# Designed miniproteins, single chains, continued (4): the designs that were tried, part 12

Each design is a single chain, and the fold is of that chain. pLDDT is the mean over its residues in the fold that is shown.

## One batch from the design tools (miniprotein)

Design m12388
Fold by ESMFold2-Fast:
Structure m12388 (fold): chain A 62 residues (1-62)
Amino acid sequence: SKSEEIRKLTVRLFAEVADIIGKSVDEGLAAGKTFSEALEAAKPEVDKLHQQYKKELAEIEK
């Protein structure tokens, strides 16, 4: 069903966002940056992933 496909897509998005944030935080803190600075550095990659999610979601909703 469309609901099951949307759920699977959403779970994948959260897992990928968690990986991006985790990597950015680890790299940022190792470089002496604050947690907030590390989080800001992750935003462009997270935004790109979110745009891909919106495109895939739109295809499922057709």
Scores: mean pLDDT 82

Design m12389
Fold by ESMFold2-Fast:
Structure m12389 (fold): chain A 75 residues (1-75)
Amino acid sequence: SAMEELRRMMRATNIIHEALKTGKLEEAAERLAKESTLQSVRDAAAFMRGMFGEEVDKEIDELVRLVEKKRAEAA
C-alpha cells in the first residue's frame, strides 16, 4: 500500500540521516540492504537530496552504491 511504501521510505530516510551525521556509510548500507528495498532507499535518497541539496550528493551516491553492491552480493 502507499502507506507501507511511505513507512519504508521514512525508515530508510532515518538510516541515511544517521549515516550523514556519523559518517558510518558502510554500517548504514548493511542495514539498508537488509531492512529496506532498493526503491525505498532511492526514494529516501531523493528526499534527502531535496532537503540538503548538493552538499550531501557525494555521500548519498556512495551510500546508494554500497547498498546496490551488498544486495547484488546477497543475490
Scores: mean pLDDT 83

Design m12390
Fold by ESMFold2-Fast:
Structure m12390 (fold): chain A 55 residues (1-55)
Amino acid sequence: EKVVVESEVDASAMSEEEVRALARAEAKLDGFKEVEIEITELPDGSLRVTVTLTK
C-alpha cells in the first residue's frame, strides 16, 4: 500500500535536510516500510515536499 502526501514548507523556517529527517522519523513511527521524499523549490521561495510512504 502506498500513500502520497504533499505539503509546502517555508524555506526560512526549515532546511531541506530537517524536512527529510522529520518525514523519515514520522514514517518510521507510523510503521511504514519505505519512505521516498522529493523536495522542489517553488518560485515564491517555499519548498514543495512530496512524501511517498509504503507499508
Scores: mean pLDDT 76

Design m12391
Fold by ESMFold2-Fast:
Structure m12391 (fold): chain A 109 residues (1-109)
Amino acid sequence: MKEKLIELLKKFKELQDDEEIKELVEKFIKKFEEILKNPVKSPKEEREKLVEEARKVIDEAYEKGYLKEEQVEIFYEILDLLEEEGAPSVLYDLLKKLILRIINIKEEK
């Protein structure tokens, strides 16, 4: 999980034209790396709810034109990876926070 998740986040960073968003993604990559050193797995029922919430935020960003289709695909790949590996709720929350901050940056510019 760790290697694949970090690769997907770096791929997302390289697709950014906005330097502020690139710096934000780099900060979040470091935060994900810290959590991945000692992950505690979340229950399946809890993960299903977290996946639905994360999908909602991704879809909202796409509908507003803040994410391109290729960027949405990367976030869905990350979400699938987190679900398959039984990732802790904190990683889903961190992903959701990243997307919400991207939305905020795009709305303020």
Scores: mean pLDDT 79

Design m12392
Fold by ESMFold2-Fast:
Structure m12392 (fold): chain A 97 residues (1-97)
Amino acid sequence: LSREEILEILREVLDEYIAKGLSPRQLGAIALLASLVVELMEESGKEEFSLAELRAFLDRAIDEVEQAFPELSEEERETLREFAREVLRRAEKRRRE
């Protein structure tokens, strides 16, 4: 997967989550998660990523978001995990095409 393809997926999933009418805290956490994934990709200096690398970036971003927002409820933390799973699912589908 190219960096551009991953950025497109992140934007699409983020837009869908914004449309769901989540709380400001939940939206802030998801936006930070997406931003951290972008930062990790930029720091890697790579143009292409495997699904395993994307998963590692998402896992790292979730850990950092949970540290930045320790007040997140269990349901809010599960929403972060659902966001990451959706990103990975769409990335896998695009890689197969």
Scores: mean pLDDT 84

Design m12393
Fold by ESMFold2-Fast:
Parts: C-alpha cells; structure tokens; sequence
Structure m12393 (fold): chain A 77 residues (1-77)
C-alpha cells in the first residue's frame, strides 16, 4: 500500500472533523501540492500537523501539540 496526498488529506480531515464535533472545538485541513496541513483545537488542547509527500516516496511529518514539536519520516508504502 502506497500513501497518496489524498490519503493523508482524508486522514487529516477525519481528525479535524472529530475535533470540530467537540463543543467549542475546531478543525481545518489545507492541501498545497504535496503538503497537507491540519489544525485542530478543543478546549485547552491545540494541535498543528504538517505532512509532506517527498518525491522518493517518503512521508515527512511535523507535529506541534500544545507547543511541543515532534518530527518523523516514514515510507509512504
């Protein structure tokens, strides 16, 4: 299985929709070329994610959760 930008966007939209279903929560997904951005918040929790599909078939992810930054690279297959 190979992940596409559309697969990543669908997963991000699911997370955004879940956050928006919480009272006072919000979620947003933005797709720009090979990059998917997600922002989600609920109460005091705030999440920002960026996933880029690189030409070599690697997903590069950067996640900011309540100001804490984590980065990961993984195969898209």
Amino acid sequence: TTYTVDDVAAAAQGAADLAASIPGGSGRVTVEGNTVRVEASAGSQHLRGTVTLLPDGVLRAELVENGEVSREEMPAS
Scores: mean pLDDT 76

Design m12394
Fold by ESMFold2-Fast:
Structure m12394 (fold): chain A 72 residues (1-72)
Amino acid sequence: SLSPEQLEAEVLRALGDMYLALGKRAYEKGDKETAISYYQKALELYRQAAELGDPRAEEGIKEVEEFLEKVK
């Protein structure tokens, strides 16, 4: 079973994944401003999840950073 900290990390990572998906969709629609906003929210959530020890959150951080570079 997951500890409370592991559950919190997973929830934060899942929210990060959601915002990353929203950012990608906004980018596909040509809305760079909205895409950047969602990517920044995803990055913050992934950083929090990584601090709580979610190993998959670090992959999310790298993916968001790559998309932020592409959108600018």
Scores: mean pLDDT 86

Design m12395
Fold by ESMFold2-Fast:
Structure m12395 (fold): chain A 80 residues (1-80)
Amino acid sequence: KKEEFVQKAIDLMRELRAATTPEERAAIAQRFIDLFKEAGVSEETLKKVEELARKAVAAPDPQQAVDIFSLALNIVLEEM
């Protein structure tokens, strides 16, 4: 259900803000991609969120990465 999905995404964003290494950030990004795949959205939407995830991992600071994943979450929620 959407409520459970949103709660999982919030928990991942909390972990992302606490991440101190690029390796931790990349691992959390993969967990976001896995969560978005579970949402059952279109292949087109998955490609958009995968592109955003790459940008988030490359972001210079954790808050920018969180902002990018928040955008990806909103795109997924609009299709759900």
Scores: mean pLDDT 79

Design m12396
Fold by ESMFold2-Fast:
Structure m12396 (fold): chain A 69 residues (1-69)
Amino acid sequence: MEREIALKIVQAGMLVLAARTLLELGEPREVVRRQVEAARELVREVEAAGGKAPESLLEEIERLERELE
């Protein structure tokens, strides 16, 4: 369980990094949004399993969501 939660946190972090990079490169917003949505879903899965996502990860997801609006 703990290892699965940790892997999901790592994956969400990678998706956030990818989304930020793609956004800075001017990639289509639909592509960027897909990465952000995938990261958000992984965070939801972590929380549903009783885990806690790092505050820095949550802040980056929220920032990207705001930039896409």
Scores: mean pLDDT 84

Design m12397
Fold by ESMFold2-Fast:
Structure m12397 (fold): chain A 57 residues (1-57)
Amino acid sequence: MEEQEREEKLRHAARLLLHTDLSLREVAYRSGFPSLRTFSREFKERFGVSPGTLRRM
């Protein structure tokens, strides 16, 4: 897929998840996703784990 914008948003979200205590909702919105649901689905498809799972690792 040629969605470079989506990849950059997901990488930014991953960084926020690892380096901040922002809620999953706030991470989604700050990374440019319209909802937590959309963010969680896209993140899991790209990285193989949900955002909540990554934060608990």
Scores: mean pLDDT 78

Design m12398
Fold by ESMFold2-Fast:
Structure m12398 (fold): chain A 96 residues (1-96)
Amino acid sequence: MYEVTAELPSADAGLVEMAVEAMIKQGAVKIKVYTSNEEAAERVLEIAKENGVEGEAVVGGDPARVIGVFETKEKAERAAKAVESLTGGKVTIKEI
């Protein structure tokens, strides 16, 4: 499996939601979010649940980070490119 970590330029709820939705669209099986924005954290858990994806949110992360887990390297690379293009965030991929 592969882990994609996106460090976002701000804790804005819209950027957090865009990163999560992009990761889910590219086939994330798990989502974890670190954010100081409680409303963003709650919304992320709702989005994950609606898409049948395992979700976890930790309030108090700075900078805001979105972590997705992917079954294949190709899915992880597509997710990384999508999140980077949409958010301008710093994205890294790790094999797990």
Scores: mean pLDDT 82

Design m12399
Fold by ESMFold2-Fast:
Structure m12399 (fold): chain A 57 residues (1-57)
Amino acid sequence: NEICLEALRKGNEAEKLNDYCAASELYSKVLTAFPNCPLKDEIQRKLEEAKQKCEEM
C-alpha cells in the first residue's frame, strides 16, 4: 500500500514537470505489480490521462 502511495506521488511529480511519459510508466508499473492496490481506480484514470498526453508530445 505504501508503494502505491509512493508511485502515485512520483507520478504526480512527473505530471507537474509535464513529463507525462514518465508518469504513465510509473502508474503502469504500480498497476502491474499491485493490481489490488486500494488506489487502483485513481491510478488507472491517471495512467489513461498521462498516456494520452504522452502520445501528444
Scores: mean pLDDT 78

Design m12400
Fold by ESMFold2-Fast:
Structure m12400 (fold): chain A 88 residues (1-88)
Amino acid sequence: MKDTSPTQELVEVATGLADRLAQEGKISRERAEALRDRFIKEAPKATLVHFGKATAEVARTDLSVEERLEKIFEITKKLADENEVPEW
């Protein structure tokens, strides 16, 4: 069976974070679902490595939860598009 895609691992982590934020009332359920969908549709080459680097970059900024999530998505997508292949 074809499984364990790097993008699927990223989607799992992003889904967990989005669900937790929605449960805490910091974002809406619709926002959480939209964020997950964006990773699948707009950043199909993204991996946990890209996500981790984006998260570390944003951790240096004192942004709101929504701004932080949007920034993490943008940086993750950009990093994935730039190297096309996960960091080796």
Scores: mean pLDDT 69

Design m12401
Fold by ESMFold2-Fast:
Structure m12401 (fold): chain A 99 residues (1-99)
Amino acid sequence: SELIKTAEEMVEEAREALEAMKAGDITAAIGHTLRVIGLSLELIELAKKTGNEEALKLAEEVARYALEASRLALRGKFEEAEEKIEKAEEALKKLKEEV
């Protein structure tokens, strides 16, 4: 499933942004954050094509939490970023059950 693969990659990129910031690698963190943004746009378009309203809602939740996590990581709010990644992973599990 391209939808699930895109969602998984997006959550992984958000986690990589957090780990890069913890390591002090701001350039890498920005790169991972830009990938989260690109993947979020692709994920929403893929979800819309399913015609499944619950899948779209869950995909939007995965995208929102992954983007929030990346933003919080760039601001040095590591605990809050981890919480948002966990919420993205929860939404991803539900998305896998829906499709």
Scores: mean pLDDT 91

Design m12402
Fold by ESMFold2-Fast:
Structure m12402 (fold): chain A 65 residues (1-65)
Amino acid sequence: MEERVRRVAEYLESRGWDASGARGLARLVAAALPEASDEELIEAADEVLERARAGVPLEEALAAL
């Protein structure tokens, strides 16, 4: 697994996501923002997570990036 994806996944796990789900979301966010810094990827993942908690479908939250 790429180092960038791993860092984002670890961040998501610290926010209460399971390891598999965190890894999947981290990979999707990194794919959507290939030129983003590690900090920008974490911010984007946190935004997607916040929207998902509010009831927004994951695909829709990702499309808003």
Scores: mean pLDDT 77

Design m12403
Fold by ESMFold2-Fast:
Structure m12403 (fold): chain A 72 residues (1-72)
Amino acid sequence: ISKEEWEEAFKKEFEKELSKLPKDLAEKARKVIEEKDIEALKSLSPEEQELIIETIRRSAAAAGEKVLAKAA
């Protein structure tokens, strides 16, 4: 499993998870990942930070499973 395959799977799952968030929060989450803008994450409420972190975690887990399923 290549790092590039995992990144593509993650990006796809991440966009899917972002569609469940409010549009403004989804844009902030994208900025955190694409630009590694930790300041944007820190400026959010604890609840919003938790939602973004959970979104990232879920996306990573789903991407991992999807890549493993393709390898099987």
Scores: mean pLDDT 75

Design m12404
Fold by ESMFold2-Fast:
Structure m12404 (fold): chain A 62 residues (1-62)
Amino acid sequence: GDFLGDGKIDDRDIDALLKVIEEGKVDELSEEEKEMLKVADIDGDGVVTREELEEYRKIMSL
């Protein structure tokens, strides 16, 4: 789907991004998916880690 239209990532998006990060395939992400990683970059340091995605998931669940 087009997640850019809503400006928000959901739990399924987080799962997909986590899998890509765990597999070391971040460079294989589309431009759209890379933008979603930037949205999940809570620290704003330009680096998205598994821990940041899990924290973003927790925030979304609140």
Scores: mean pLDDT 66

Design m12405
Fold by ESMFold2-Fast:
Structure m12405 (fold): chain A 92 residues (1-92)
Amino acid sequence: SMEIEKLLEEMEKLLEEAEKAKNIEEAIKKAKEIYELTLEIIKLVDLPVEKEIAYKLRVIGLLLDAERAKNIEEAIKKAKEILEIGKEIAEL
């Protein structure tokens, strides 16, 4: 889907911005934006309800981990993990 490909490109750009973050708050903000785009991918993919719920729980868990991050590197790691789940869902 062209729409999903565009969302993945936007998420990759947000990850690059997170990696250039000057403080932890900026990195967490980018992780949250990647999370929101992953939810849009979930809406566009015709998943069985049980799989949709499972993916939503995985992604919210990673966002909560990002918000609890003690440093920029930890927040970026969680942003990367959210993006990888988004890519996984896009291939379904």
Scores: mean pLDDT 90

Design m12406
Fold by ESMFold2-Fast:
Order: C-alpha cells, then structure tokens, then sequence
Structure m12406 (fold): chain A 80 residues (1-80)
C-alpha cells in the first residue's frame, strides 16, 4: 500500500541519517538514542528494542563503524 511504502521510506531515512551522523563523528550512544526515539515515534517499538540490543556492545566500545552496521542490518530486516 501507499502507507507501507511511506513507512519503508521513513525507516530508510532514519537509518541513513544515523549512519551519516556516525560517519561525521557523532557520539554512538546519542545517535542510537535518537534512532530508537524516531522508530518509537513511527510505531516501530519492537524494532526500536531490537536495534537497542543489537547496538549495545558497539556503543559500549565507542565503535562507530560497528554501530552503523548494526543500525543498517536491524532496520533492513524491519523493511524486508
């Protein structure tokens, strides 16, 4: 449906924004917190909790690349 396509586009935008912010040197914890909030605002509560879990170890290690990959992998599964 049109609504489903719009939701998939929003999920892609959230992922791209988070990944771009990490590439620009943003704090991984802050980026993950913002991505989680945006997913919950979109009604994707389960996906937000999955993303939080998937990123936890990378955020603790201050690993921007690992955090970006985990964001991409988690949101891509939510779209597919």
Amino acid sequence: SKEQLEKQQKLGDIASDGINRLAAGADPKQVVDDVVKRLKDLGETDLAEELKKATEAYVKANDADGTAKAIYDTISKGIS
Scores: mean pLDDT 86

Design m12407
Fold by ESMFold2-Fast:
Structure m12407 (fold): chain A 69 residues (1-69)
Amino acid sequence: GPPHPLEPELEEAERRALGALLRAERKDPTSPNVARARALLAQGGEAARAGDYRTAIALYNEAAKEAEK
């Protein structure tokens, strides 16, 4: 079928979350914030794979916020 309308927002949210996680890991890879951000990223990926793009975007945004703490 055609691409989902939320696909660009999903891709942007994932890129933001990955970038924030990489910066947090460079600062302190043992931080609880890094572990939580990774878990949220994994959950976001599962939601995206299930086609639940709104939930995936929300989880990626939470992953970014957690990594930025």
Scores: mean pLDDT 86

Design m12408
Fold by ESMFold2-Fast:
Structure m12408 (fold): chain A 56 residues (1-56)
Amino acid sequence: MLTPEDIYKRAGGTPGVVDTALELYKNKDYKKAQEIINDPNAHGQVKVGAQLVLEK
């Protein structure tokens, strides 16, 4: 299972990636994570954070 520590490790300490991944993880909002990945206008760090939450 993905943990908050795994998120920090996989994000390499990048604040934008960590903040996005932790928010989606806390809320278990996998639908929003998928919407972010599919949004061509979303910031790259936000997309990486969303992808981390969808990883198994």
Scores: mean pLDDT 73

Design m12409
Fold by ESMFold2-Fast:
Formats: C-alpha cells, sequence, structure tokens
Structure m12409 (fold): chain A 62 residues (1-62)
C-alpha cells in the first residue's frame, strides 16, 4: 500500500531508528494506523523492532 511504502522509505532513510510517534508525526498518520503498518512490515521481514529503554524503535533490516 502507499502508506506502507512511505513508512518503509522513511525507516530506510534513518538507520538510527524511529519510534511510532515520530513516524506518525512525519507522515501525518494516526499512531494506530502507523502501528498496524509497522506490524505488517515487521512480519514481512522488511524492518526490525528493538526495545531501547522505555521505547520501541524501528530499524531497517541490514
Amino acid sequence: SEKQEKILQLIQQNPGGFDVKEIAKRLELSEKTTTYHLKVLEEKGLIRKQKLGPEYLYFPVA
């Protein structure tokens, strides 16, 4: 989907990782919609999720 492609591109451009709130803000999406697309991308193996302190960050797969 178009939203999924934009989320993937944003993550790929920022190897330092983003949390859900930052992704949602940058793409003008709800956190709920962003979380749904992130789960789909993670299931496809296109991104990875890592817990850093109290937050989860999303990174591109190497």
Scores: mean pLDDT 83

Design m12410
Fold by ESMFold2-Fast:
Structure m12410 (fold): chain A 60 residues (1-60)
Amino acid sequence: GAAAERDALNLRITKAVHLLLTTDLSIEEIAKKAGFESREELEKVIRDRLGITPEELRAR
């Protein structure tokens, strides 16, 4: 149901954000490790939820 899908997405977002902040992995590798189907899906989801790109989130 919708709740399980939402929880799975939230876990994937949390994992991706953690990897973006704690590793030097490429955005493509982070998408794979966090369970996204593509780099573009990760970029869209992060932008929609956080208002910034994954590249911007990683920038010092």
Scores: mean pLDDT 78

Design m12411
Fold by ESMFold2-Fast:
Structure m12411 (fold): chain A 95 residues (1-95)
Amino acid sequence: LKELEIELEVERAFLEIQEAIILNYGKKHGLTELAEGLVKAIRENDYEKARELADEMVAKIPDPQDRADLRRLVDTAFEIRERIKELEKQIENLK
C-alpha cells in the first residue's frame, strides 16, 4: 500500500510539472488565458476540450519547436492522468 501511495504522489508531481510548463508557454507567447483553460481541462480529464485548446494555442505559436513541445506536453499530461487513475483504483481496492 505505502509503495503505491508513493508512486501516486510521484505521478501527481510529474503532472504538476507538465501543467507549470504549459502555463509558462502561455506566458511566453501572450496566451495565458488559453494555457489556464488547457490546464483546467486536463485537471477535469476533458481530453476533447484540452485538445481543442491545445490546437488553438499551437495555431498562435510561431516557433515550430514550441508547437511540437506543447503537443507533447499535453499528450504526456493525459498519459500521467491515466496512470494516476490506475494507481487510485489499486489503492482503493487495498483499503
Scores: mean pLDDT 83

Design m12412
Fold by ESMFold2-Fast:
Structure m12412 (fold): chain A 96 residues (1-96)
Amino acid sequence: MIDEAAEIYRANPEDEEARRKALELLRAYDLENAPSEEERALIELVTRIELGELTAEQVRELARERGLAPEVLRDMAAAYAKGRPEIAAALREVAE
């Protein structure tokens, strides 16, 4: 699955549909191989953010509902700060 996702993205790096398909394959792989419910919840949240499926408010609600650790939320916020500042702000609010 990871190799398939990477190949799809590499063939069409600027194609949003190819990117979406690659992320969906990575999500399926990660969810299947996640050893805990917490890790599964984290992978699900990250993948849905990357696919553009969640608003900042929905990210806040899911992060609170899943009980993600503040350290994890801060790391995610740092990763999204430049590309998705609204998502980064939502994650920081839950972490505080």
Scores: mean pLDDT 69

Design m12413
Fold by ESMFold2-Fast:
Structure m12413 (fold): chain A 105 residues (1-105)
Amino acid sequence: SPLIKEAVIKRATLSVLLSGIWFSLKNKNYEEADKEMKVLKDVLDDTVKLIGKLEKTDPKFAQQLKDFALSILNKMKEMAEEYMPEDMKKKWIDEIDEVESKIKS
């Protein structure tokens, strides 16, 4: 299935982006981290759309992708709490909660 191939690529992309954000935050490069968080959110929004498509063709794989996306959101929250300045943290927690609500609905 082309959708399953897309899901595998999205999973790999989310993992790589998360690692890059962690590196930027650890080095206090908040401007770079903010830009990378925007890219990660865009990929997560695309992943939510892909989950909806997969639910029609391969519901088990859709559930696996959903669980993975939720794990990424949880790790984003943990990184925000540990490393982000207060204003940046508040902004990204709000954005993460919006994506989480879309996945859980």
Scores: mean pLDDT 90

Design m12414
Fold by ESMFold2-Fast:
Structure m12414 (fold): chain A 75 residues (1-75)
Amino acid sequence: SPAAEAMGRVADIAAREGAEKSTQLAAEGMGHAYRGDYEKAVELMRKAADEAIKQGHPLAAEAMREGADVAEKAS
């Protein structure tokens, strides 16, 4: 699905930037999206983006916000 593809890209970018904490939150968000819990997925992806910004990973944060937008449209 588009949501799963976007979240996979988020995980790759976050890993490359060393954003471990935000990657964990994004992975939890992906799990919720795969179960059809898109509301929780969006919440976790936005928290992941905030954490990525705090850690200095703006590209990971941008990808996470895009992933949240895709998940929100799927809900």
Scores: mean pLDDT 75

Design m12415
Fold by ESMFold2-Fast:
Structure m12415 (fold): chain A 82 residues (1-82)
Amino acid sequence: KLEEIIERMKEILKKIAENASEELFRELAELYLEAAALAGEVTEEQVAALRARIPENLANLDKEKLQEQSKKILAEIEELEK
């Protein structure tokens, strides 16, 4: 399941790199929280609290900077997969 979530995150990162949108960042954030919970990095209670704040946090994010960061992260992931 964690591997499946990571694959979905990669797909969303590719979409963000092409055309950044608040909805795509929200989906990415939700997948990240789900992956972190499965990896044991956060508690279920912390996941619920963070998920509730995603809409507020996304409204305050620098979408242009995040698009650039997503392109960089995607390139690094693709390089590691070679």
Scores: mean pLDDT 65

Design m12416
Fold by ESMFold2-Fast:
Structure m12416 (fold): chain A 95 residues (1-95)
Amino acid sequence: MAAEKAREGGIEAARGAISGDKEKAKEGGKKMEEGGKLAGEEAGNKEGEEAAKSAESGGKSAEESGGKDASKQSGGAIAALGGGISAALAAGGPG
């Protein structure tokens, strides 16, 4: 489901950001963005739109932090998780 995909993407992006693996962070961000878009379509409301935006922002943050210093890696991981959780909640499934 879209909510699960967004959540898994957020976790994967966070792991990539923490480990400094920008490929993993990018892949997680992609999944989170796709999950967010699907969740947005399913919700059909402002919550869905915000979830999609949150997932995109988290994914971008994770990509940027994957190749950056430790402080940005931490920030990216938190942002990615937040985006994935937000998207999952907007889709009506806390997982």
Scores: mean pLDDT 62

Design m12417
Fold by ESMFold2-Fast:
Structure m12417 (fold): chain A 73 residues (1-73)
Amino acid sequence: MVEEIAERAIERLRAEARKLVEEEGEAAAIEKLRATVADMRAALPSLSEEERRIAERAIEEAERIIAELERRL
């Protein structure tokens, strides 16, 4: 199920972002998340429709996390 796979990906992304903030700080976490978003966006044209849907939801969540971290700087 695309929805369940997307939810799992989002949960992983949130956990990784939290770990990055705790270990390296907010600025480093933002930089790494932006790189991840750029990589995901570059891959979009090569993905299947279902994979693209999952990636788009992960990108949305990553951008939301980046915005939240930027607000705390």
Scores: mean pLDDT 80

Design m12418
Fold by ESMFold2-Fast:
Structure m12418 (fold): chain A 58 residues (1-58)
Amino acid sequence: SQKEIDDIIKKYGSIDAALKHVEEVVKKYKDNPVLYKIAEYELEKVKELKAYAEAKGL
């Protein structure tokens, strides 16, 4: 979990920036049922990482 948070911050600058990016990807793929489901799964994963980071005081 911590390494996943560090990787996201390195790539996007912050967890909130990653969350915003994945929300845009979900909107982008709304007309592709397979990619839409994958994007929604990634969105939930980023939300879980944000909750974990907040619980750890990050």
Scores: mean pLDDT 79

Design m12419
Fold by ESMFold2-Fast:
Structure m12419 (fold): chain A 72 residues (1-72)
Amino acid sequence: SPLDKALEALRKLMEEKGRDTITYQELADIAEKYLGFDRESVIKLVKRMYPDKKELTLEEAAQVLLFLSLLK
């Protein structure tokens, strides 16, 4: 599914960068590519779900992708 591809891309990106967090822009790029959401809408959602966070953990980013997949 598009969600499964997005989650795989998320895991692979974090593994390749050797980081435990992902930026809003990196998450927005994944959501745009695999789920077809515009970057601005994704960033707005992230700020609503995690208003005090500058970067997201794998679990938090996965929750954003899951929520976006349910809007289709």
Scores: mean pLDDT 84

Design m12420
Fold by ESMFold2-Fast:
Structure m12420 (fold): chain A 80 residues (1-80)
Amino acid sequence: MSAQQHLALAKSAEATAKAKPDSAADNYFLAAQAYEAAGQHDLAAKAYKEFVKELEKVPNKTQATLEKMAQYKARAEQLA
């Protein structure tokens, strides 16, 4: 995909995350990856932070969920 296609995908996913709370984590993650692919590092960092916030709401977190939270929190800090 072109940078313009990645940016359009990222904006669409971010809008969906805001409109549909039940799928917010998945859509913020998609937005973050698409912003990163588009070279929009500041927007990618914000989207990864929103993804981690959504994972924080999950009750009885698995080890895999905790590892994802740590990984993408670090990625957001690296990109900011």
Scores: mean pLDDT 83

Design m12421
Fold by ESMFold2-Fast:
Structure m12421 (fold): chain A 81 residues (1-81)
Amino acid sequence: MEEELDREVYEALAEIVYTLALKDAQKGNRDSAVQAAEKAAELYEKAGRPAEGWRALSDVYEQAGDTEKAEEARKKAEELA
């Protein structure tokens, strides 16, 4: 039960951090956006959803203008799905 509740909490936190990372990337705060996206990916992994974490990283890299890293992250998300 504790493990199940922890997964739901991690997923909710990951979604919040991911949303903030996207907003930072849109504002041009690329370094902060990437750090937040990496944290969101860690939280998604703890939630048992590593594919969602890689999708989040891909979206943030794309918004930050790092197309190469965005494609690499997207590929990893597809491999984990």
Scores: mean pLDDT 81

Design m12422
Fold by ESMFold2-Fast:
Structure m12422 (fold): chain A 91 residues (1-91)
Amino acid sequence: NKELIEEAFKLIEEAIRLVTENSDNLEAQVLAGIAAIELGVAKLIGIDDIESMKRAIDLVEEAAKYIKDESVQKKVLELVKKARELLEKAE
């Protein structure tokens, strides 16, 4: 289901944005950067590259640990959880 994959993509993109805007930690920035590259690969090959999107989710989840604002951290984790659920339904 292309619609579920496109929705998951947007959630991961928002989660990456929240990490980059809400952490000055170098490890968080590197993880978010690699996640953005994985999303770029998914978009280049086609939105159907679920494996690259799953790797982006894992990287964002790790990067979320470096967010000092608990409300933002929770929002990032909720976004990636929802994205993971959507990708599972798309398989």
Scores: mean pLDDT 83

Design m12423
Fold by ESMFold2-Fast:
Structure m12423 (fold): chain A 102 residues (1-102)
Amino acid sequence: SKEEIKKELLEAIDKLFERYQTASPEERDEIARLLFEIIVILNELGLTEEDKQHVLKHYLYLFLDEATDPERLERFVRLNVEASKIQYSEEKAKELIEKVKA
């Protein structure tokens, strides 16, 4: 169901955020890519204001960390723009959930 998918995607955001804390620079790019794609899908599925605030806090923390260096910030922005082009499908949502679990 869409509600189960939303729940698993929100849990995936929390796991990605935990992984980010110990990630190498290369792993941070993959984490940012997955995070942005999940956020785009969650936005299309519709979120409560409480869930939006939770997601936004994680996103802002990651943005501020990456913004400490101009090259990291440019890469972060580029990955966000690329992710914004995806469209929701149940298949894509399940793919993202499985990638986070791996």
Scores: mean pLDDT 82

